# Designed miniproteins, single chains, part 106

Each design is a single chain, and the fold is of that chain. pLDDT is the mean over its residues in the fold that is shown.

## One batch from the design tools (miniprotein)

Design m3707
Fold by ESMFold2-Fast:
Structure m3707 (fold): chain A 99 residues (1-99)
Amino acid sequence: GPEPSEEDRELKERALRLFEEILERQLNKEDYSELVEEFERVLKELKHKEAILELFEKMLELLEKTLKELHPDLSEEELKHMEEMRKKILEDIRKELEK
């Protein structure tokens, strides 16, 4: 498809940085409410489906990485289940964006 606009690229990068900071604050038991509000505002500004899908893919990758760091004892079966769930979530998001 067409390349995402420069604005969508910048919004995607900003949303990803906000998500990373939200995860870090949540792990440190710090307040992240203002970051969630800003994250939601940035998400509403994204125009291109490809930028939105790529953002959610990267968010899910960060979440998986964080979970693996918190739970290094996760089995290969549990890791495979997480990967399958991630693929299912991304497919559902793609279908919703096509409506």
Scores: mean pLDDT 76

Design m3708
Fold by ESMFold2-Fast:
Order: C-alpha cells, then sequence, then structure tokens
Structure m3708 (fold): chain A 92 residues (1-92)
C-alpha cells in the first residue's frame, strides 16, 4: 500500500503541473488540494476524512475557474478516496 500511495501522490503532482499550465490560479487551487491530501496522509483516519473533503473542494474551485480542469479535479477525488480506503485498511 505504501507503493500504491506513492504512485497516487505522483499522479496528483503531475495533475498539479498540468493544471498550472492551464492558468496559475487553477494551479494554485490544485496545489492546495494536493497539500490537503498530503496533510491527510499524516493524520488520523478521523481527521484525514475532513482533509480529503477539503482537497476535493479546492479541486472543484479550480474546475469552476476553468472547466477543462474538471477531469483533473475528478482525479483528485478518486485518488483521495483510494488513499483514504488504504489508510482505513492499515488502521485495522
Amino acid sequence: SQEEIGRAMQRLMEAVEQANELSPEVGEYMADAYGYIAKALMSSVEEAEEYYEKAYEYAKKAAEIDPSAQPIADEVREVGDEVLELQRREAE
């Protein structure tokens, strides 16, 4: 699961770079989303859920600025859900 988490975070970092190419403002919101997912990874499962929700909210803000960022925002949500599920399994 650590390797899976690493691959998911790498995908998000690439998504942030792609978003920044659309506009710096879109890139900043996506960087905030990435930061919240990174914070969630260092948190308890209970706290992590709130941080993943915040990550998705920032990704949605990016998509509101530029609708072409919607697929990248959807990727943030999918990665957040995937990583949270992995954290829940490891907490067992």
Scores: mean pLDDT 78

Design m3709
Fold by ESMFold2-Fast:
Structure m3709 (fold): chain A 97 residues (1-97)
Amino acid sequence: MNLEAAIESGKKIFGEEPGGIYEAEAVRDHNGIKKGERLLVVLANRKEGDLGENERPAALLNPEDGSFRDSGVFNEETGELRDENGNVIAKKVRKLL
């Protein structure tokens, strides 16, 4: 796991320091990601006005090199990442940052 690469990828994606980083597992096959695959979730630091209290824009990254895999909205209370259609695609394993 390359956490420094994940931080740098988050900065490039969001234009700011990440608001948090989680280890997560894919709960379904989605856009080239396979169910059971280990991922990093990198959160935007800023809230968007149309998102819920615990929700943040998020990127799914490869845990080895920090390369971008997918995006969605992460709920910090439930630990679920959802796509644009509201489908849960990943769940948190643990918080890293």
Scores: mean pLDDT 82

Design m3710
Fold by ESMFold2-Fast:
Structure m3710 (fold): chain A 60 residues (1-60)
Amino acid sequence: GGSFSLSNLSEKAREALPEALKMAEAGASDREILDFLLSKGLSVSDIVGILEYIRELRAS
């Protein structure tokens, strides 16, 4: 996998990240996490960044 840098996320995305990670650990689908992040008003780039981070975390 590539190196993903959390420093590229906005402040709003960094605030949403812990909850998104809890959802992923609880077995939430990428779709459920996407819908959660959309409800928080995150940009597409922030949503993609968080989902890529979760994907790399799951692959490790």
Scores: mean pLDDT 78

Design m3711
Fold by ESMFold2-Fast:
Structure m3711 (fold): chain A 85 residues (1-85)
Amino acid sequence: MVKEVAEEAAELVARVAEEEGILEELAKQTESGLEKFKEQAKKAGVEFEVGEYTTEKGLTVKFIVPVEELEKAKEEIEAVKALLE
């Protein structure tokens, strides 16, 4: 399911950002980027799903997955998982 893929991606991205010490900056950037993407996607008629993950520190990371990129998103999730081990 696209929603679950987006949610897993958001969680993995949040974990990587937390280990790198950039979690707070990433949360702010993903919020700004998401609004711009939503506007562009609506203009293009692109279907998308948004995954949200809130860390123990209360920071929310958002990740967007276009339905057409679902397979690529799954591959990227596995790649990030490999980095986290």
Scores: mean pLDDT 68

Design m3712
Fold by ESMFold2-Fast:
Structure m3712 (fold): chain A 80 residues (1-80)
Amino acid sequence: SVEEKVQQALEEIEKLMKENNVPQEVIDYLRLLAEDWLSKKLSLEQVKEALSGFLEQLKEKYPDLPQELVKKLEEIIKKL
C-alpha cells in the first residue's frame, strides 16, 4: 500500500538523519509533514514530490549537510 511504502521510506530517512546528527526538530517536522500527507491520502507520486521539496528546503537551511547524506536521501525518495 501507499501508506506502507511511505512509512518504510520515512523509517529509512529518519535512521539516516539520526546517524548523521540532523537535529531532532527537523526529524519531528518531517513526521508532522508525513502525517499530513497520509491524512490527505496523497498518491506515491505526490508524496515523492513532497519529500523532494522537503529535501530541497533542508539543503537550503543546512548548506553544510554531508553530500553522502543528501545522495542517500535522494536515492530513498527515488525508490518510491
Scores: mean pLDDT 84

Design m3713
Fold by ESMFold2-Fast:
Structure m3713 (fold): chain A 80 residues (1-80)
Amino acid sequence: SVRPADLTPEQIARAMAITRELEARLLEAGIKPPEPIPAQVTTDAERARLLLLGGQLALELALLEGRDGVEALDEFVARL
């Protein structure tokens, strides 16, 4: 499992980039994301919120593409 406190600055930057990519793909499919991507990620709570949002968007995109949600979450984590 991914612990928010264990994320490096480089992993946070990757999580932000991946989450923005997933948001853009959902918007192209006509789906509005449930909440905005955090503007600042400095606390463990903000890191946890970013990971939860990224995972949620990965699941939503996987459902649209007919892919398994667990595989999509594992792929999201592996990209960090």
Scores: mean pLDDT 80

Design m3714
Fold by ESMFold2-Fast:
Structure m3714 (fold): chain A 104 residues (1-104)
Amino acid sequence: SVKLTDEERKRLDELLIRLYADPEFYARLEEVLAAPDSEIRAKLEELFAWALATIKDPEDRAVFEKWIAAVEELIEGLSAEQLRLLIEQQIELAREVRALQAAR
């Protein structure tokens, strides 16, 4: 969904694997899922802001900001119910990534 160089794509992949393996990211996804329909989008925006703040490398931050912008554009037209389904899918993915990391 974003136009990235091969190097930027590799950086993004490594960032996303690290993020989805983070127990704090998992906990925050569960908080988004538990939010009422009126607040789910705001909680998701808080999650993105938190995730971006954890990135220290300026090049990684720039790539991650491009990814967040593309995700925000894609979800702009979604209902609270559709967002909740997406968050449930992300929680499952985070669980799988964490299990895979723990097995190493």
Scores: mean pLDDT 86

Design m3715
Fold by ESMFold2-Fast:
Structure m3715 (fold): chain A 73 residues (1-73)
Amino acid sequence: SAAARGRRVAELTRKAYEAVKNKDKETVEKVLEEARKLGEGAYLGVATIAAQLMSEEEQREVAERVERARAER
């Protein structure tokens, strides 16, 4: 449902913010990967927060990894 998706996006946004606050790049990357699985809107929101610890190139690599995993299923 739209409400369940909204709650998941909010949860990932909170996790991304907390991970950035803690300088936990590994957790930020995992949260960005999960956001990409939910769709472009969720990905872009989390990517803006992740930009504090990740370059555009590193963010692109995460997105490409998710897309490759789905394409090969």
Scores: mean pLDDT 81

Design m3716
Fold by ESMFold2-Fast:
Structure m3716 (fold): chain A 74 residues (1-74)
Amino acid sequence: EPPPADAPNVDKSAWISEQIAPLYQELIKLRGGLRPGEGIPGGNTFGKASVTEVVEKIKKAIEEEKKKILEEKK
């Protein structure tokens, strides 16, 4: 299911985007909208990391940001 480590970055990016999209949409909803020029938290890391590691890092970053937003809404 995840692309192999030697797959093109295009394929890796597409798969990561598929995995992250639902969580990113939840984050946007919690913030009250998309901010201009804002990317996915932690989404800039590719390099030597496996696509699964990148997805987990991004998911963790999104969840931490969601928690922060929920605490700020009190």
Scores: mean pLDDT 65

Design m3717
Fold by ESMFold2-Fast:
Formats: sequence, structure tokens, C-alpha cells
Structure m3717 (fold): chain A 90 residues (1-90)
Amino acid sequence: DEKEKEVKEIKEALEELEAKLKELGLGFTEEDLKRYFTTVEKLSEEQAELSARLILKLKEAVENGDVEELEKIKEETEKELKKIREEKAA
């Protein structure tokens, strides 16, 4: 049940991201996500590409109900976000 709640929270976060993309005239594709991360989040090309890949994997895991994969992607995403934050501060 707690895992179902976590899946719901991730799904809601993805829906919020889709809404932001739609306001900018972007779709939920790797190219559009990369554009969002470079233009709005001010990430480097490499960081934006990695972020787009992770978000798409997360969306697929949510759609498939793969809770174990979601936990792995969440941990990987948190590590990557920490690296981006540290590089941006340097």
C-alpha cells in the first residue's frame, strides 16, 4: 500500500511536469525534455540529455507498475540531481 502511494506521488509529479511542458508548447519526448532542461532549468546539454532519459524511464516504470524499477530510478535520479546541483554551485 505504501508503495502504491509512492507510485501515485511520482505519477502526480510527472503530470505536473507534463503540464509545464504543455504551457511551453513542448511534448513528453526526449528532445522536448532536453530542450526544457537546457532552456528553463539551465542545465548543460549532457545533463539535460541524462535528465530527459531518467524522466522517460520513470514514466515507463509508472505506466508498467514496476515498483522495484521505480525505486532504482528514484535513487539514480537523486544521485544525478545532487551532481548537477554541485556542478552548478562550482
Scores: mean pLDDT 75

Design m3718
Fold by ESMFold2-Fast:
Structure m3718 (fold): chain A 85 residues (1-85)
Amino acid sequence: SAAAGIAAMVQDILGISEKVYEEVRKLVQRKVDEADKNLQDGEAAAAQAAAKVGEDVGKQLLEDAQAQRRAQIGEAYREALEIAK
């Protein structure tokens, strides 16, 4: 999973203990789950817009949702590094 990958990278970079790794993983998992839910909601909205308004509008909303998820995952990684200090 993305959360496990981020936690493993933080562990490898900072050499954190198993206990700190578990706390980082739990926090990152919450943030990744939120980002995934936001993407799922955005994908559903994009599909509805494509069907009702036009495929171009749906494509734009999908691209926006994907960009938001990438930003949220990047922020989760930065926060994981900060709390692992």
Scores: mean pLDDT 79

Design m3719
Fold by ESMFold2-Fast:
Structure m3719 (fold): chain A 59 residues (1-59)
Amino acid sequence: SEDELRAKRQEAINLGSLASLYRMRGWEYRKMGDFERADELFARADALDAQAAAIEASI
């Protein structure tokens, strides 16, 4: 339905925004020398971007 498509698009946008926040925090930890925490946050951001891309590919 149209409502389902709008909901999926909004979910993809929300996931992309969340990915950006995790990436920002990752760079903060990298600046502090916490490479392990930075890498965890970058991996989470990449996973969120992949989820968003999968949703967009499904519509």
Scores: mean pLDDT 90

Design m3720
Fold by ESMFold2-Fast:
Structure m3720 (fold): chain A 94 residues (1-94)
Amino acid sequence: SSADKKLLELAEEVRRRAEEEPDRTVALQLRLIAQEIVDGVRAGLSVEEILARVERAVAAFRAWAAEHLDPATYARLDAELARTLERIREIARE
């Protein structure tokens, strides 16, 4: 579907971003978020179910990041994760 194509394109963008990430833990978590999208599409899950799974992964990652990253790095990552979630919500609204 058009939604599946857009989700897979988003997953590839997140995976490429993870490759450029100097923090190993942040890079691993970004790869897990990308993989969650890919696995959801492959399993035939709805966009809403994929969004719910990614929202849970992002919430856990944000909680970790708030405790372990400096405030400037956390703010940039938080904004990036919010944008990723909004892109999935945009796909769900189509």
Scores: mean pLDDT 90

Design m3721
Fold by ESMFold2-Fast:
Structure m3721 (fold): chain A 96 residues (1-96)
Amino acid sequence: SAVELSEEQKKVIRETAAALAVIGVIEELVLLLVNDEMTPEKLEEARRELEYWLKDVDKSTVDKIIKGYRESLPTLSPKEQEAVKKAIALLEEVVK
């Protein structure tokens, strides 16, 4: 499309992309923890990725992401619940 986006539209797209990237990091952390594939190096990589993307994510959006994962807990296996809780704890630590 030859249509140019406004600066406000570009900001919304950037913030949406950053929020989706944060979700992607959380999902990768959960997968690594559930499969017993977590290493200190992968944890530090995930922390750096969260620090990078969180610069473009509002606190209200972070709170919605955390709430969404917490609300999903009853639908998950015990191992998945512990993995999600650990991933949320890292996200909360990085946001501080």
Scores: mean pLDDT 88

Design m3722
Fold by ESMFold2-Fast:
Structure m3722 (fold): chain A 120 residues (1-120)
Amino acid sequence: MRIALIDPVNPELGRKLAEEVSKRTEAEVEYVSMADLIENPERYDGVILIVRKDFVLSEDVLKTLREFKKLLPVPVYAIGYNAPKEVIEKLRELGFEVVEEKEDLLEAVIKVVEKLLKEK
């Protein structure tokens, strides 16, 4: 199973998370940009979006996320890592399944990956 991991606020940490989660699970977890995912939506079996405290839902970001949901027939999870409540609620309105996390982002990503693996 190939899973896309996106961290728009901290790409370096997102890349490290993808590598570590791949080592700890049976999934191939790849760090990608939103642009890369839009260009290759068929490449992935699932998508995880990391939403951090400093994540800003601009109208352009909202439009991109709506297009994501139309293009991706695969499960899309958002992990709100200390994310603002209004951002979490907006992601749920867009049809994302949102997991809230405050302490251990790595374990939260692992749990979502394991859930995706069990769905197949």
Scores: mean pLDDT 80

Design m3723
Fold by ESMFold2-Fast:
Structure m3723 (fold): chain A 84 residues (1-84)
Amino acid sequence: GTENAQKAAELMEQFAQWAEQQGWETVAQTARNAARHLRTLPNMNQQSVEAVQKGVEKAKQAKTEEEKKRAIAEGYGRAVQLSQ
């Protein structure tokens, strides 16, 4: 529902803000793009939110820009699959 979509988007936005503060500008932009799309998805459930949280946690632990972007893409992609 709308609450889960908002929660998922907020988790991604919080990560984007953190990444920007760390100097990961392109990672932050990738996360903001994901957050914008997450807000528009129908039928977001708790598992979708958990998928985003897991992706964000992996992205924070990743050491390279490419790994961080991949973690964000994986979390976002899984959330989309679970929102069907």
Scores: mean pLDDT 86

Design m3724
Fold by ESMFold2-Fast:
Structure m3724 (fold): chain A 79 residues (1-79)
Amino acid sequence: SSLKEEYEKLMKENREAIFLSASYTVEAIGYAASAVGSKDEAEKKRYLAELDKYLDLSAAYEAQAQALLAKAKELKEKM
């Protein structure tokens, strides 16, 4: 049914958003480690800026995943 297809699409998009959130968290951890390991203050500031960027991206995809899951649950109740 079209409802089942829409549900499966939302669940796939939810899993993709979870994966992207996790991937950006891993990238952020890498920049945090680079910032701690750096002895150059300008380079350290650059790594901290990248850390903030990837944490923001991770949070955005986590929020998207939660919204998609909520929509999928509402649709599931109509099936």
Scores: mean pLDDT 90

Design m3725
Fold by ESMFold2-Fast:
Structure m3725 (fold): chain A 60 residues (1-60)
Amino acid sequence: GAATQLILRAIALQLQAIGLLTELELRKRNGEPISAAEEQALKQKAEQLYQEAEKLFALS
């Protein structure tokens, strides 16, 4: 039903946020040069995805 689709979408957004943060950490561990601006942008994107997931959970 509609509620199930909202929950699944919310979970997908949370997994996407985790993926972005995991990739950032792996790039740092591999010694890849990452600018402060790029790191901030990736963290902000992850935060936006978490906030969108919370909204979808509230609608379910």
Scores: mean pLDDT 86

Design m3726
Fold by ESMFold2-Fast:
Structure m3726 (fold): chain A 96 residues (1-96)
Amino acid sequence: KLEELRAELAKIAATVESADEEKKVELIIQGAALQLQGLKLLIDEYIKNKKLPMPAEEFRKKFKELIDKQIKEFIEYLEKKFGKEYANKAKKAMEE
């Protein structure tokens, strides 16, 4: 649920300030996964409450393609910067 995800994100943001560098990377991955869930919920609410200029399936497909690209770039960044283990953790967290 969007409100619950926002509360979890706020808690992660507060915790990251006191975490060590290794734990900070894990919290960033968790935060990114929660933000993705929140975005999916917002898109669903938008589709439900608004008439779209295109079929809902096409709208969802276009957003999925954009999000998949962003996720891929984020995972590649993590692999290059922090190593393959963190990239794999991010993949699992974002592939529900």
Scores: mean pLDDT 73

Design m3727
Fold by ESMFold2-Fast:
Structure m3727 (fold): chain A 80 residues (1-80)
Amino acid sequence: SPVLEKFTDFAQNFDRLTDEQALARMTEILRTMGFSQERIDAFTARAREILAAAKSTAERKGRLGTLYSEAMLELDAERE
């Protein structure tokens, strides 16, 4: 799965990525999943806020994971 492969690579390298590199990898995952540019832009804005506010790599990863889960649920709701 291209989505699983990109997500696994992102998760394994998260602590080594700059904020911009993390955002770039997350947006590529969302594009691979079929998210619209409008939704990607909204996600990116919220992700930047999380990255700026979080005090640790674990907090950043956790909060970004929650944001990703919320985006997935929203996409599925729109497809129903």
Scores: mean pLDDT 76

Design m3728
Fold by ESMFold2-Fast:
Structure m3728 (fold): chain A 105 residues (1-105)
Amino acid sequence: LREEISQKASLYTGHRILAIGYDLDGDRDKKLESLRKAAELLREQGELYKKLGLDEIAEIEFRISDLLLERIAAEQAGDRERVAALTKEISKLNKELSELAKKAK
């Protein structure tokens, strides 16, 4: 279970890095696909944390997943202001998630 969580966390980080790379390359379709995969991995990881009784961590992961899906919609709509706001919120929640995950050992 914890090994699965660690694996999904690594894959999530990989897809976040890929999304940045594709954005720099101007490959919008691959950027959006990487963001979608990141959202899916967070949803799966949240479900695993729920199985461990770590509901607070699970709720944050579900929230980040939902925000990533909102960001994809904003990117498709060309709403640059909303994309920037969602990216900032996602980054803040990822930092909070990292601190909670360290405490939940």
Scores: mean pLDDT 78

Design m3729
Fold by ESMFold2-Fast:
Structure m3729 (fold): chain A 81 residues (1-81)
Amino acid sequence: SGMEMTRNRLRRNGMSLSNRRRRATDNYDRHRRIFDDTGSGRDAISAARYHSRRVDLDGRYNSTSNHMNNVDSMMNSRIRS
């Protein structure tokens, strides 16, 4: 069904966003650690960029999760109607 296709697409998108979020967090933590240890300005800039990417990815992940929850609610309402 169209709703099942939409749900499967949202699930795949959520997993992709989760993986990108994890990589952005790992990169932030690595560059932040180097900055804290060495005072490297390059690593400070890299950490700031990965932090911004992480914030964007968190927002997109939450939006996708909310959309999926709304689809699940609509599917449940249709079964009970």
Scores: mean pLDDT 84

Design m3730
Fold by ESMFold2-Fast:
Structure m3730 (fold): chain A 56 residues (1-56)
Amino acid sequence: GAIEQALAILKSLPKQCRVAFLRKCTYVQLSPDDERALESGDENTIRRILQQAHSQ
């Protein structure tokens, strides 16, 4: 699905590029905790962010 595809792309990117990628693809405001989760590769938090962005 779209979430699995986006997660795979994010995991293939350098950690510093993940936040920029999501900001370019969504208009959702990311919290500092969300940005840290993206950089650390916390899949559970990233999945929640992607699900929330998809439902907007």
Scores: mean pLDDT 75

Design m3731
Fold by ESMFold2-Fast:
Structure m3731 (fold): chain A 77 residues (1-77)
Amino acid sequence: MVMPLSEVEELVKRVKEEAEKKKETTDPSEIGKLGDLKDILKIVGTAIANLDDPEYLEKINKLMKEMQDHIEKLAKS
């Protein structure tokens, strides 16, 4: 089932905002909550696997890659 693109964009924005806040605070306990962001990525990935629109797939894959990059930066910082 195709998710609204605006909903996917909101998820990406939320992940970015959380990444920026955690980067600013640099609290070890905040890094422990990184798992929640990875769960969001998994949900988006599952939705992508069931889409038939190749153009929409490319957009979502790009957004998913950006979310993964933010999560990796938080985990390594």
Scores: mean pLDDT 59

Design m3732
Fold by ESMFold2-Fast:
Structure m3732 (fold): chain A 93 residues (1-93)
Amino acid sequence: AAALAAEQAAIVAELREAARRLLEGMGVTPADRERFLALLDELLAAARAGETATRTVTLRRRDGHSVTVTLTASLDAAGRVVLDIDVAGGPAG
């Protein structure tokens, strides 16, 4: 139990940090970044409880554009949290 809990905590921390960097790279506002990370924490908690949870959220960028992100959190066959992030929005340039 302790080893699996530590592994899950490490995975959650890595996923949260990866999401934060992705949002910063997209230029998402600090307020919408915090809102997204709060939703991510809820999804990761649901996944750890054995639920599959999906959320679609529109985030504001500092340049006045918006980006739509779909998050799906679930457990794999080994009981590890898996996070799928799909990003849509913004001009292909």
Scores: mean pLDDT 76

Design m3733
Fold by ESMFold2-Fast:
Structure m3733 (fold): chain A 74 residues (1-74)
Amino acid sequence: LLSFPELIRRARELLSRAKELGDDEMAEKVQKLLNEIRQLVLDFLNGKNGTSLIPRIEKIQKELDELEKELEAL
């Protein structure tokens, strides 16, 4: 069971907020995470076991959490 739609939703929401604030650096960081999520989806579709993807999902979730905190702390 993969939370890819939720990761994509969070990243897109964060990207929208960064753009509204004029934070180009934050927008670039979020865009890089979106590219990583897209690569994760491709790896899953190419038959990689979901269990082997769990550490990558956890890392992306942590990075999204940290970026969300950074943006809200402004």
Scores: mean pLDDT 78

Design m3734
Fold by ESMFold2-Fast:
Structure m3734 (fold): chain A 80 residues (1-80)
Amino acid sequence: MEILAVGLVVRDAAEEERLRAVAAEAEARFGARIELGIVVLAENPEALDDFARYAELTAAATAEAERRAAELRAALEAAA
């Protein structure tokens, strides 16, 4: 089973919901696991005026996705 880590910065909660649904459909169809780290810009409007803040949010989203993927890999190895 392939485990993919994807960090995403999205505009609003509706886009987050759509992307989570697409990821769940892809997991079901292709037999992969997709661990998402998502940051919502509508909840972080300061990032629109601060490129350093935007970069921090992008890095945080990616780090969360990679952490979740690593935790899942460790759980699967422990179950084997």
Scores: mean pLDDT 80

Design m3735
Fold by ESMFold2-Fast:
Structure m3735 (fold): chain A 65 residues (1-65)
Amino acid sequence: DYVEKAKQAYREGNVEKAIRYALFAYIEGKTEEAKAILQEIKKDTGSKLAEVALLNIESTEKLLK
């Protein structure tokens, strides 16, 4: 489960790995769970990678209207 792997990686302090697993969760259709993890990473760490990932997901959601 990529959502659980992302949460575990974030707990371990591996921000890059957490973002990677969150994006895999998004690809598997776990959109809201992936966004929640990325929002938490952005808020807590100020990660620009998490910010860009969130922006891309939000832009894709608008495109799929």
Scores: mean pLDDT 81

Design m3736
Fold by ESMFold2-Fast:
Structure m3736 (fold): chain A 63 residues (1-63)
Amino acid sequence: SAALKRAIARRELLELGLDEATAEAIIDAAMNGASREELVARLRAAGLSEEQAERIATGLLSI
């Protein structure tokens, strides 16, 4: 189930315009205990809006 949830999250990040390497790095950070603030910062650096970054970070931390 964790592998499937990661695959779904990666697909969503790609659909939002992130490249595969960046999406994988952010998912890996979330799986390794990165804070919400760190995930939001990484997503913002990748080009997402603050609102998008917060929504996605919350979803990743709920896996």
Scores: mean pLDDT 82

Design m3737
Fold by ESMFold2-Fast:
Structure m3737 (fold): chain A 78 residues (1-78)
Amino acid sequence: LELSEEEREKGHEVAGSLQAEVAAEVEANPELPEAEVAKRVAERAREIAEELRDRFPRLSALLEEQAEQAARLAEELE
């Protein structure tokens, strides 16, 4: 998987934003189940992937893979 320089920079930005969003949700809702956290990560990653598809297709594909992994984790945790 080869990312362009621009996709790499955008990837760092996206990763930071997702980590901050997840941390904020856990902090605001400490009783939030791990399955629900994973589900929200998957949904947000898919949303971002769709937004980036035209300009950053490889980064979009990577985010779709990450969303699939998070969705699978959510199903396993129920």
Scores: mean pLDDT 78

Design m3738
Fold by ESMFold2-Fast:
Structure m3738 (fold): chain A 74 residues (1-74)
Amino acid sequence: SAELERLLEMLELVIEELERRGLLKFAQEVRDTAERIRKEGMSPEQQRRLVEGLIDFLEGLGLHELAERLRELA
């Protein structure tokens, strides 16, 4: 779906930001999640829960602008 593709694009932005900050283990976890989604798909309910969890995580890191972009997809 278009929503799923937008989510995957946002996960790539999250990965890039985490790598830029040296948070390589978190970047790898997000990358592994994105790869699983590409292979298996994800229901709209699961997508919403993932976005919510990512927003909370990014806000905790002070990445408020990126968190706001994820809210726009929800």
Scores: mean pLDDT 82

Design m3739
Fold by ESMFold2-Fast:
Structure m3739 (fold): chain A 85 residues (1-85)
Amino acid sequence: YVGIVELEAETTEIAQQTALEIEKKAREKGVKAMVYLTDRKLEVEFRSPSKAEAQELVREIEKIAREIGAKVVGTRVMSEAELLA
């Protein structure tokens, strides 16, 4: 399963802090996450063996974003087959 979270921050400093906290949370859960940061915009992509684990990490990322002050623009959880379709 693939999880994607799109975020936008008010400042580059908030965006950078959000990226670092997300990377830390992914490492704590043993998940390899890719964080794409462009100025104030963040796209987080990760892979998980189960839909439930992917959904859990999406919820944790959303919580981190809200705590730091970043806006959640969109979230998706898909199987790899759905992503390739």
Scores: mean pLDDT 78

Design m3740
Fold by ESMFold2-Fast:
Structure m3740 (fold): chain A 90 residues (1-90)
Amino acid sequence: MADEEHARRQLEELIEREGARIREEELARYGDPLVGERLVEVLREEAERHYELVSAGDRSVSARELGEAFVERLERARREALEELRRARE
């Protein structure tokens, strides 16, 4: 359907745009692309999950709950990537 095609295109453009920003910011902060790549992977997975829920018509999932889970997952991925980076620098 035209709406699905448009929504998928918008999702892909959003992932590319936000992913590029995250990669640039984290590279500037840590001097290593690892953290940015890990965060972009989480962003893509969460964006795909959100798209699947909306496409399935699941109205029971609140935007607040999705946002909170996404922030927690980004923070966790960042901590794990920083620990991986520290080990690699040893």
Scores: mean pLDDT 71

Design m3741
Fold by ESMFold2-Fast:
Structure m3741 (fold): chain A 59 residues (1-59)
Amino acid sequence: DTVELTPEEAADPTKAIEKLVEAGYSRGEALAAVFGGHELGGLTPENINAGARQARASA
């Protein structure tokens, strides 16, 4: 499922990590999601959610 992030929350790695952890992701998964989002072209809600799904699939 998609985690609700505003563009401002997605652009701030600290806020993005906090929201992912609140949604049930581990801190490691949240960090991997932020790195994955950056790799996909930038810290947007869509890219962070795609990174989070990849992190869980790799675990």
Scores: mean pLDDT 78

